# Designed miniproteins, single chains, continued (3), part 35

Each design is a single chain, and the fold is of that chain. pLDDT is the mean over its residues in the fold that is shown.

## One batch from the design tools (miniprotein)

Design m9193
Fold by ESMFold2-Fast:
Structure m9193 (fold): chain A 62 residues (1-62)
Amino acid sequence: LIRQNPEAKELFEQLVKTTMESLPYIVDKALGLATPEDLAKLEELHKKINELDAQLAALLAA
């Protein structure tokens, strides 16, 4: 169904890419290796993930 909607596909791809980008920061935080800058970046990425998820959910509901 995502393949039938180019906007949903683009949002899903951005969501996946942003989630994958957050993984090393999550791992570093779990291992106690995260710097304050890494923690700030993780917070920004989580905010973006939530925004993209909301946009995708709204688009799929329409």
Scores: mean pLDDT 78

Design m9194
Fold by ESMFold2-Fast:
Structure m9194 (fold): chain A 68 residues (1-68)
Amino acid sequence: GPLEDAFLAEVRALLEEDSRLSEEEKERILALIRQGRGDHAGALLASRGLDDLVRRLSELIREYEAQL
C-alpha cells in the first residue's frame, strides 16, 4: 500500500546515497526488507562495517512499524 511504498522509497534513497554499496548489494538489501527480513539486512550491513547505515535503516523500520 502507499505507506509501504513510501517506506521502501525511503530505504532505496538511503541506500542510493551510499557509495560504499554496489548495485547488487542495494538490490539484495531491498529484497530482504520487502521479505520482512530487516534483521538479515542489518546483519549484512554490519558485516561490512556500515554501522551508521544499520542505525539509519533500523530507525526507518521502527518508524514504519509504528505507523502500522
Scores: mean pLDDT 85

Design m9195
Fold by ESMFold2-Fast:
Structure m9195 (fold): chain A 70 residues (1-70)
Amino acid sequence: MRSSMTTAASLLAMSGDGADAMDVADELVRRYEGDPEIPGDLRLVADALAKAGDDAGAARARAEADRLER
């Protein structure tokens, strides 16, 4: 489920596994293309990445969320 993938990505980000968190975020975008809630899910992952100190990953997730919101 989308919610489960968002939770998994956030947990991976908080555990210091930013690369796997981004892989799950990319899969989320791919599987749920066109879902209006995906930008919000990506921002949750970006927030988790930022809290873990992965500023580059957080920036990438936010940019992707902004792209999908338009």
Scores: mean pLDDT 78

Design m9196
Fold by ESMFold2-Fast:
Structure m9196 (fold): chain A 85 residues (1-85)
Amino acid sequence: SMRDEQVAAELVELYRAGTPEDGDRAAALIRQPANGRGVRLAFERLGDEGAARVVQRGLEDPTSQKADLEDVGGYVRLEIAARAA
């Protein structure tokens, strides 16, 4: 859907060129269950950039629960901040 594409495009941009503030925004997008498809599309598009494949595997694990989105969001936030430093 258009929303999924918008979430994917924003998250890819935040991940690639993100400041620590963009990391906060990325985490907020990831933790929203309604964004789930857009988030998965974003990390599929990022492919082997940074830690994106690790994130993609976690998101596509069929045993993953809603609580895991907080951990994934936190991980992405820290990874973006580390690249900005």
Scores: mean pLDDT 74

Design m9197
Fold by ESMFold2-Fast:
Structure m9197 (fold): chain A 81 residues (1-81)
Amino acid sequence: MIKEAIEKLKEGRYEEAANLLEQYAETVDEGQDLIRKAAELVKEGRYKEAADLLIEASNKIKDPEVREEVRKMALLLREKA
């Protein structure tokens, strides 16, 4: 899901990326609310704020692989701001 969301962001398909991010939030317990809110901000075009929330969410995630994917998503959103 996160890798697909990243590809959608690269294509400028922000609404599809946000939808994938919302689906991903449902699969994680830690940081779920922050990830869900970040998806809403992406739909609003508020990419920097969305990225900041994803960084906060990544700090709550214990799995290093999941944490790295969420951080990568945040960095890409900052590039679009």
Scores: mean pLDDT 79

Design m9198
Fold by ESMFold2-Fast:
Structure m9198 (fold): chain A 76 residues (1-76)
Amino acid sequence: SSREEKIKELREKIKELEEKLKEAAKNGDVQTVEELTKELKEAVRELGIELGMSEEEIEQGVKFVETLGERLKSAA
């Protein structure tokens, strides 16, 4: 189904964004960490919608990504 395909694409995108985020953090690239964190938040929100998650569950996932991004930015 188109929804299953969309979920698969979003999971792959999230994985790629996580790898890029780790690389940017390793390099001390604060600007790229900020940009990738925003993209990852959007991808996580979209995945949550496609999975039929509640608004609370989606917002919790987005907050987790925000917190991760802030920690990586502070460590860079």
Scores: mean pLDDT 86

Design m9199
Fold by ESMFold2-Fast:
Structure m9199 (fold): chain A 70 residues (1-70)
Amino acid sequence: VVTDARVTPTSVEVRRLPDGSYEAVITVDVTLTTDDGTETHQLEVVARGPTPEEARREALRTVARVGEAL
């Protein structure tokens, strides 16, 4: 059972897609404290938006939701 979880963003990239939208890729370290000890996993969160700011904001929103769901 996971008793505590921490999500730490380690990198953020934003790129323009061929259709004119933008894609944000956030690499995060997820540290889980369980009854058996502490584990760290690396995940990528990907989000898209019509502007670089919107794509980045959506990706950060997803990171926050992942932290809340753990």
Scores: mean pLDDT 78

Design m9200
Fold by ESMFold2-Fast:
Structure m9200 (fold): chain A 83 residues (1-83)
Amino acid sequence: GVETLKATPEDVDETFRKVEELVEKNGSAKIVIESESDQTLADTVNQLVDRAQKAGYKVTVEVSGGTATITFSYSEAKRKALE
C-alpha cells in the first residue's frame, strides 16, 4: 500500500530524505503537512516542491484548510534515466 507520512514544517531536510527513500522503494511517496499558519505551510510546501523538482521528481500538491498533501513520483525523464 501507499504509506502516508506526516511531516512538520521544522523537518524539511529529514522529510525530503524520507521522501527519496519511499520513492526509491515504492515509486511514489505521499506527505501530509499541517500548519495553523498559511505562510509556514506555503514556505514548507515551496521548499519541498523546489527540492523535488531539482531532483527530477513529479510533484502534485493539494491544499485544504491548513493541510497540504504532497505526492512525489519519478518524472518520465528520471524514470528513463534509471533504466
Scores: mean pLDDT 75

Design m9201
Fold by ESMFold2-Fast:
Structure m9201 (fold): chain A 94 residues (1-94)
Amino acid sequence: MISPENVQTLVVIEEGDDPRELMREAAERVREAAEAGRGASVVIEVKNASDEEVLEAYKEAKRLEEEGRRLGEETGVGITVNRGDVERKYEEIK
């Protein structure tokens, strides 16, 4: 669901991408939105990524979710991180 007051970010991780860099960019967007008093929503998708990229994406997605939770508590804005696709892919490779 899209709200015009909220910043929506889609992170797509594909083979050859750097999940850490993509998550860092998403974190910056979430922080900027919260500082502006706007909610943020991040959706993370994995498409044709390697097992190593999925593992790194899983780790960084968890960090982003924790950071978003803390930032939401500090600012009072709604911040959501949907990492369901990353978790599903991680479960398939462990």
Scores: mean pLDDT 79

Design m9202
Fold by ESMFold2-Fast:
Structure m9202 (fold): chain A 72 residues (1-72)
Amino acid sequence: MEEEFLEKARELGLSDLDIQRIRGIFEKAKQGDKEAQEVLDKIRELLENGDAEGIRQTLDDYIKKRKEEYKK
């Protein structure tokens, strides 16, 4: 469940901004965004391992990729 996922992320020390980024990725994945789904799958593995830094890095990489795709 999305809320359980977000609760675990908060317990690992992720910020409110990181939690909102994860929510945005959930929405994209529900709309059929394959890259968003891949990112969620990776974050799930990192959550199971308690790797908060790995989650932050994964979020940062995804955000950078999306910014690059906007043509500038």
Scores: mean pLDDT 78

Design m9203
Fold by ESMFold2-Fast:
Structure m9203 (fold): chain A 98 residues (1-98)
Amino acid sequence: SKLVESLTAEARSALAEAKAAFAAGDYATAHAKATEAVAYAEAAVDLPSASTEKEVALVLSAIGAREDARLNISLGVPVTEEEAGVALKKAEVALGKI
């Protein structure tokens, strides 16, 4: 569906931003964007089999993850290289399920 395609595109965009941030040593941005990518990827995977009520919940959850990522980056929440690496790996696995 067009919504699944949109969620997949958002997940891939967030993962690309996370990888770029990690390579630059910006672990806070890498972690936040990787977490956002996971939320979009999980929504894209689950959406085709979801009820209408669950579809709304999945989309809202993904939007919430994006806003949380923006807030965490803005606040400068400290993140280690290890924490960012774990989040990035989780995002790559989640996108692989699409």
Scores: mean pLDDT 85

Design m9204
Fold by ESMFold2-Fast:
Structure m9204 (fold): chain A 83 residues (1-83)
Amino acid sequence: MSQQRSQMYRQVSDFADSLGTHDTSRAFQLFSQGFDYLSQGNYDQAWDLFVQGSQTLDQGYSQMSDSQRQQINDQITQQYDNM
């Protein structure tokens, strides 16, 4: 499960980067890394990455257009439905 979520967030990160939303891309990269550490049983490192990702995501989303937010949300929904 955690490895599938790590891969999903990596794909969302790559998509966000393709939109030029680099802060949002970085946030999803941090979430992907967090789930990788979670799959290894490294809970402390995973938690630190999730906190950093959440803070970075708040900054990224505040700078995005409604269209960019919709595209990211659609990508997340599509990836989640494919799990």
Scores: mean pLDDT 82

Design m9205
Fold by ESMFold2-Fast:
Structure m9205 (fold): chain A 90 residues (1-90)
Amino acid sequence: MLEEILKELLDLIEEKVKDSLSEEEIKKYREEGLKKIPEIVAELRALGEEELRRYLEEIEAQEPSLNEDQRIVAELARQALEAVLAELRA
């Protein structure tokens, strides 16, 4: 689930930037993003419940000042953090 959320985030960012980037830049972005997903998953799973809740509160606090694209990214980040928090509570 967490890896799927991060891949969805990567796909949405790619869609938003594809018209402003070259094909080579898009390919590099995807390759770098996919390579980083396992590292991000490991980092998120290493976080404790208190730290995950703090990140969620920070995202919620920033939402009123975000544009549409930033809100989509923030929502997926929130879902990823909630998925890790659910694993810790299970």
Scores: mean pLDDT 74

Design m9206
Fold by ESMFold2-Fast:
Structure m9206 (fold): chain A 61 residues (1-61)
Amino acid sequence: SLKEEIEEQVRYALEHRGVSLDELEAMLQRLRDFLAQRSTPTLKAYIEALEKAIEELRKKE
């Protein structure tokens, strides 16, 4: 599913690209700001999936 694919990409970025959870949260905030200007179903789904993936990754630490 889209959520599973995003969660895997987020995990890969954290492990291999040195992207921190703080950087991902900053990206999420920028996406939320963009959504406020132009709402699409795909962008909403991506934001929701990314929020869930970040939260699940934090809980695994």
Scores: mean pLDDT 71

Design m9207
Fold by ESMFold2-Fast:
Structure m9207 (fold): chain A 55 residues (1-55)
Amino acid sequence: GPEREADGAGAAASNGDAAGAARAAKLWQIDPERVRELAERGDAVGAGREALRGG
């Protein structure tokens, strides 16, 4: 459907550890620092968009 609210990256921020962000970045094959920053701000959708751009 059009509504896709995935809180995967946001969940990493809620844990407050870099391991969560690194795990997400590894799955997305992107820059972990970028994903960590977006995840820490709670922007799971933004983190996913940056993953697609990063390639």
Scores: mean pLDDT 56

Design m9208
Fold by ESMFold2-Fast:
Structure m9208 (fold): chain A 58 residues (1-58)
Amino acid sequence: DPEIEAAAREVARAAVAQDDEAFRRALQKLYALGLPKMSEAELVELVAAAVAEERARA
């Protein structure tokens, strides 16, 4: 789902940037979109993969 993937990337960017407000907002959006369609464990793995990609760019 492109919206869930985009939300996970927003969470990753906010985490790497240490932007607490953006992180909280993106995380709420990700869980609201993701939990009805996939498990919490899958969402955690999606965020972890996105964080690894963002760190690799830095």
Scores: mean pLDDT 79

Design m9209
Fold by ESMFold2-Fast:
Structure m9209 (fold): chain A 94 residues (1-94)
Amino acid sequence: SMAEEEKRLQELLERAEKIVNTPYGQELVEELAEEVLERLGTDQSEEEVREGVRNSLVLEIAEILRETGGKLEDKELLERAAERLRRAIEEEAA
């Protein structure tokens, strides 16, 4: 069962990465990276922030896929994941 759980997690992460790598996913990464740079103090480069945001969005999509059984459209997954990340940015900025 452990090997099957690891395989399922890897499949969810691979699907999430594919969704983030769409044009709309890349647009959301850029928008969220700008929000991080404007609202949070950071010593990271723009490139490092963008990479961090991309990785966070992948993890959030994978979690939503796990919670929902993977039946949501790519755009809805991206929008829900972006909203979760925006909430985290707001909490960090406070």
Scores: mean pLDDT 83

Design m9210
Fold by ESMFold2-Fast:
Structure m9210 (fold): chain A 61 residues (1-61)
Amino acid sequence: SAEFEREIAFVGRQLSRLSPAAAREAAARIVAAVRDQYPDEPELVAEFERALEAEVARLAA
């Protein structure tokens, strides 16, 4: 969804100021928080984790 894509882009921009290692650590904490917020939505959490991992990898390149 457009909202989902906007959230990934927003978080990615916040992580862009961090080192690759710090960005990965922050991304892991964000995914954990999303999982806690949506315990009944495992597919949504998995999609978010995948999208954020891709964005962090892009920032590390």
Scores: mean pLDDT 79

Design m9211
Fold by ESMFold2-Fast:
Structure m9211 (fold): chain A 74 residues (1-74)
Amino acid sequence: MLSTEEQNALLSEIIELAVEFNRLYREGAPVEELERVLREMEALRAKIDPGSAAHIFAEELIEEARRRIEEARR
């Protein structure tokens, strides 16, 4: 079980990756680059305790990224 500080640190890293993802998406980066950032976000989320507030916020950011990749494939 991770401490609140450790979970918040992982969430902060995911937030930074989400900011990079949104920048790449806005700049029209290839889907492969968007998928790379999403994989990094998913790997960090897997380290957070399920059901914690940090896990819930991380899941919301990842779902938004997945939706944007789906839109970019159209």
Scores: mean pLDDT 83

Design m9212
Fold by ESMFold2-Fast:
Structure m9212 (fold): chain A 78 residues (1-78)
Amino acid sequence: SLEERAERVYAEARRLIAEMRDGIAQGKPLDELVEMLQRLQDVEHELASLVPPDDPRYQALRAEFEAVQAEFRAKIAA
């Protein structure tokens, strides 16, 4: 079902956000971080196709996407 697919994509998004934050904290190479960011953006795009834009859960996850992107930008600026 669409609901089961959305749950799987939400789980993958949370996992990728955690991996991205861990990668930033560990000081992984820029090329690896860019690849992780690309995967995260692909998952965000997939999720946007499955859930309404006004879904509170989607909005909360989108805020986490924005936060991890800001963390990445801060890391490469340092």
Scores: mean pLDDT 84

Design m9213
Fold by ESMFold2-Fast:
Structure m9213 (fold): chain A 75 residues (1-75)
Amino acid sequence: MSERGRELAEAARAAGLRNVAAFDDLVFATRPDDGAPVLVYRDEEGRYVVSLIGPDGKLKTGSGATLEEALAAAA
């Protein structure tokens, strides 16, 4: 696990995500509200990026300066 992966996993847990697993600079987790799988990473600009599959089965992506902003943008 990289240092960025560890920081990202800690941010994911702080944001309330469950089943947090870090692989290098990527974090896989589960949203507690609906059990949706969530992929979290940071882009080259240092922004948080979240990708998830919504209840309509479509891929949703959000980004922001914080993980909370990225999660809100993906919803």
Scores: mean pLDDT 77

Design m9214
Fold by ESMFold2-Fast:
Structure m9214 (fold): chain A 110 residues (1-110)
Amino acid sequence: SILSEEEKEALRELGLSEEEIALLEEALESVLTHNQPLPESLDRELVREAVRKAILNADKLSGFVRNAVLNVALEVMSLEELEELLREAERRGDEKMATGIRSIIEKRKQ
């Protein structure tokens, strides 16, 4: 499993459903282990919502998982959605997450 049991418990505490956690783990596996785009059959709307929840509460996640979630966000979220997440991270004072989101926005613009 890409996610530890402790990380899965943290995601449950953040309000992710078991379905959202399973889809997030599948998305993370595709990006990290296979360096492939997400499967066409994957529910991208549910993955996008799971990614949003994980990013906004990333203080509970390891740096490795946070970076992996940011890579999934780069694939499933629009530039507009990434800019909205950046503003929310800045509003919450999460400078590490804000820096990560700025990095993927710059990659999207290139």
Scores: mean pLDDT 73

Design m9215
Fold by ESMFold2-Fast:
Structure m9215 (fold): chain A 88 residues (1-88)
Amino acid sequence: GPAEQLATENAKLASEAKKKGDPELSRRAARIAEQYANEAIKLGDKRAAKTAMSAGAGVAGPAFYAGDEEAWRLGSQAAHKAGLAYGE
């Protein structure tokens, strides 16, 4: 579904950002991860929340290695928000 598509897009953008050292791609992936987490929370969908948590973490890791602290913060925040929703 749309949630899984966003997670896939986040993983691709984060991997490409790490490979190219492109901070803008990393930040785009982080913004998509945050949107995905917010949507999962809004819908009360625990399965989507679990996927959003993984997507946020998948952005945060590569962003850390790329030296993009903003993307790392956004990805980590998205993962944390989604994790809280999943834990309800």
Scores: mean pLDDT 73

Design m9216
Fold by ESMFold2-Fast:
Structure m9216 (fold): chain A 80 residues (1-80)
Amino acid sequence: SKKREEMIKEVIKELLELVEKIEKENNTPKIKALKDEIIKGLPTLEERMKNSSRNDEKGLEEIKEILKLSIEEAVKEIEE
């Protein structure tokens, strides 16, 4: 549905905003490499989310939070 597609787009948008914030605050070669890897993976992630049979609003919110935590954990391990 269009609503589900818009929710998936919002998840991708928030992940991009998180990555941009991280680069702005921690502009090191390792963080840039992580950013590039995440951005490169976003089209595949979006396609996988679109093809999932269980993409209700609550499920998409949970996926978004898990992905944000995973990105933040990766950043923390690189920098500290």
Scores: mean pLDDT 75

Design m9217
Fold by ESMFold2-Fast:
Structure m9217 (fold): chain A 73 residues (1-73)
Amino acid sequence: MWEEALEHIEGLIKKLEEFAKKDPELAAEKFQKLADEIRQLLETYGEELSEEDKERLEELLKRAEKKAKELKS
């Protein structure tokens, strides 16, 4: 359920942070794609998420967007 999905996304962010040490440009593209996917999840399921799960997903979106920007710029 949502807890497992949130943990999976958090794990992906951590793996991409490690990958960014090897290839920051490609990692930036992957973070941007992940941010787009998280945004779609919020748009599709935002009304069904608990306040806590929604807040956590929004935090993960912000983190992915920030990393994409930092690694590309």
Scores: mean pLDDT 82

Design m9218
Fold by ESMFold2-Fast:
Structure m9218 (fold): chain A 84 residues (1-84)
Amino acid sequence: SSTVQGLIDVARRLAEDPARLEDALAAAVIAYHQLKPYLSEEEAKELEELIRRAAEALRAGDVATAQRLVLELVDKLEAILKKV
């Protein structure tokens, strides 16, 4: 879907700016929900855990960990989109 690809591209761009990580995570979460019907239970659980850990890092002010987790989430979402 061009819409899901657009969300992934926006999330990746926003994730390069540490001040925009909350917006990057939000875009990635929307992309996750669009892809959720095509995911295995294992894939959904792994992505939900990445989302949870990224949100926790943001709340803790651990910018470096949050950025790494958001970029990992974006990479996994893009890999899944290419298989759908």
Scores: mean pLDDT 88

Design m9219
Fold by ESMFold2-Fast:
Structure m9219 (fold): chain A 104 residues (1-104)
Amino acid sequence: GAADLERARRIAEELIELARELLAMAQSRKPDILRLIGLALRAIGLGYDLRTLDLPPEVREALEAAIDHILKAVSYLMRGDYDLAAQYAEEAIRHAERALRLLE
C-alpha cells in the first residue's frame, strides 16, 4: 500500500545518508570505530523494517543490495581497506538511488 511505499522511500533516503557517511570516512582514511558500529546497527535495523513491508520485488532487491553494500563497506573500513570501503559505499548509494527512482 501507499504507506509501505512511503516507508521504503524513507529507508532509501536513510541508506543514502549512511552510505555517504561511510564514503566520507573511507576518503578521509579516519574511521571512527564506535560510529561505524552505530551505522552498522542502524543498517541492520532498516533491514528488519524492510522485511515487514509489502514492496515490488525490484524495490526490495535494490534496498537489500544497498544494505548489503553498507555492511561490506563497514567491514572494509574496520580492516583499513579504504579503497574497497569507498567502492562498496558508492555502490550502496547507487542501489538506494535506484530504489528511489522505482518509487517515483
Scores: mean pLDDT 92

Design m9220
Fold by ESMFold2-Fast:
Structure m9220 (fold): chain A 82 residues (1-82)
Amino acid sequence: SKIEELMKEIIKLRQELKETDDPEKQRELLAELEKKIEELVQLTREEYPDISDSMLETWKKSQLAEAYRLAGDLEKARKIAG
């Protein structure tokens, strides 16, 4: 499914982000992760209407906060999570 494909892409992007020592590539990977996370939330809302919007928003914030944490941007990670 498209959701499974997006999940695999998100996992791969996170791994690359963790391993990247180039700040420019790190910014590109963060932007791509934000995009893929947003796409996954939209598809999940469409395919699984029984999942509450608050649960999807909480999941989205958690995923974005973790992405920034992996990039070493702890301040932005805290702002997104809070």
Scores: mean pLDDT 84

Design m9221
Fold by ESMFold2-Fast:
Structure m9221 (fold): chain A 73 residues (1-73)
Amino acid sequence: IEHARRALRRALERGDEETARFVAQGIVLYQQGRLEEAIRFLEEAKAGALRAGDEETVRFLERAIAEVRRELA
């Protein structure tokens, strides 16, 4: 989940409020144990970061998504 928090901080610092909202909701869903929904929101955040050209946020989100997927397995 730390990679998702890093993605959130970076999105906020860059003024990408849409990506930040998706990351924040993904973190909340993860904390509630709603892992499949958390992944969906983090994937939407990744799409937003890709559109914004923020490759570093994309890398943080890819790591976060991989971690949550491992917890589902």
Scores: mean pLDDT 86

Design m9222
Fold by ESMFold2-Fast:
Structure m9222 (fold): chain A 81 residues (1-81)
Amino acid sequence: GGFKEDEEGNLILVYGDEETDLRAEFARLSLAVMYAVAKRDPSTVTLETVRELRARGASDADIRRMLERVGAEDLWRQLEA
């Protein structure tokens, strides 16, 4: 998704204007950015980062997949404890 301007100059989200759509978009972007960074340096992923992604509404399945791909699977175990 992205933003566009209406005829009055207001910014709107191009595939939704409800609170739920905005939360889902922020979760998706947060996960994508973290994955891009973690692929280059897995040490950037910490327990705090995982908690923040969950707080933003990223799914457990997507977070676990990212951690597995960057070799930080142990962080998920620590989060569950």
Scores: mean pLDDT 67

Design m9223
Fold by ESMFold2-Fast:
Parts: C-alpha cells; sequence; structure tokens
Structure m9223 (fold): chain A 68 residues (1-68)
C-alpha cells in the first residue's frame, strides 16, 4: 500500500540521517551534478520534439552543439 511505501521511505530517510555529514554533502553534490546533466538532456529532447512538429531539424543540431 501507499502507507507501507511511505513507511519504508521514512525508514530509509532515518538510515541516511545516520551517515556522517561529509558523506551526505558528497551525495548531495553528486545529485546536483546529475541534475545539471539531466537538464541538458531535457533541452535536447525538447528541441527534438519541436523538430518533429515543425520538420526543422536545425534546432536539434544547435542544441547538440550547445551540449558540448
Amino acid sequence: SAAELAARQAEAKRAVAQLPEERLNLLREIGEELREIGDKVQEYLDAKKLAEQTGDWSLVEEARKAMK
């Protein structure tokens, strides 16, 4: 059930809270870096979707170059 899933998530959160602050900060930094990569991927996917709607693939090529 959703309540059991929420209870398991709360248990996992308590386990994470027992980690040293240095490890928690490192995990947060890694998470932030992965989110930045995700944002660039999303921009590429949005450009691709627009290209599929308009037939103009030039925006996909520009987004691909911007990812570098």
Scores: mean pLDDT 71

Design m9224
Fold by ESMFold2-Fast:
Structure m9224 (fold): chain A 64 residues (1-64)
Amino acid sequence: MQVVTVVLDGADPEEVAKKIEELGGEVTFKNDKIVSARGEFSEEDVKKLAEIPGVKKVYVGEVS
């Protein structure tokens, strides 16, 4: 299982959260600066999140 942290620079957190849910992720935290989620994300899924206007960075980590 992966944890994704999406860092926002002007993106709507609700749009980012919706995109994560469309990709099969579970949003665990959301505010005006970051959206965090758990799930199984492909490289293509991470790229889709990074391509959202106003997304600054996407961090991906693995959790046991």
Scores: mean pLDDT 81

Design m9225
Fold by ESMFold2-Fast:
Structure m9225 (fold): chain A 80 residues (1-80)
Amino acid sequence: SVEEVLKFIDEKIEQIKQRHPDDPAAQATIQVLQEIKNVLLGKPSRPEIKASVETAGIDDPEAIKSIITNIMLGYERTVE
């Protein structure tokens, strides 16, 4: 469900804030996650983020979670 994906996004944002609150890479990652959340809520977002979410399938919670997981992995590699 959309609610499940929104909760997953909020959990990832909180994890980033707890680990690296002052990191510019953390702030950039949080912004991308917030924009994915905006697409799911029907709010304005960057065209690139909207296209990525739509391509994955807005009706597929697992596909959206996969995108979020890959974003988190990219962030973790930047921090390390």
Scores: mean pLDDT 76

Design m9226
Fold by ESMFold2-Fast:
Structure m9226 (fold): chain A 65 residues (1-65)
Amino acid sequence: MEKELAEKAFERAKEIAKRAEKIGPEAGKHVLGYADIAYQKDGAEGLVKAVEEAEKQVEEAEKEL
């Protein structure tokens, strides 16, 4: 169901935001904001895609640090 998909994706976004905050003080806030905007614009599917993209960016940044 769409609501369950969105809730699970937001939980994942919070986990990614915690990792992002270790890279930069505002990075976690940007991840959460991006996820919220994607959800408002494209619903649960947009949220899932935004979370996947944010995770890839955080993994790349962690790899360079």
Scores: mean pLDDT 79

Design m9227
Fold by ESMFold2-Fast:
Structure m9227 (fold): chain A 65 residues (1-65)
Amino acid sequence: MEKKREEIREEVKKFLESVGARIVKEEDGVIYVSLEKKTEAQLLAVAVANAILKEAGNGRIVVVE
């Protein structure tokens, strides 16, 4: 279970980076990301990734300015 949770987190991080989101830090299960351009695609990707992590019980994503 824990191994699969880590795989989900890594896949989510890879997905976010693929849409141009920058991972700033990870702290206490929270992934902090920066969205320089704030495109609709980036915002949608963050929403989808957040839904995946919540469903898996794997933390959450926070967008920093």
Scores: mean pLDDT 75

Design m9228
Fold by ESMFold2-Fast:
Structure m9228 (fold): chain A 75 residues (1-75)
Amino acid sequence: GSSHTVDVRYSPVSRQIYLYQQGNFDDLTTSITHQMQQMQRNDHRHSPMSSDKVNDYINSYFDYIGHQINYKKLQ
């Protein structure tokens, strides 16, 4: 998607991403979940998508965001 102006942190212990901009945590989580559900539905139409693939997409998204973290304050 388009770039958003957020301060993002990643916790390697909890495998969670935290947003430090007002009100963005739920929006990011909802967007990720919605995209993963759409990918699962699209795969189901052509081939069954395993839960492992859904988790891989989620993890890849978090890894991608993690690589974009500017490390202003690490957790």
Scores: mean pLDDT 46

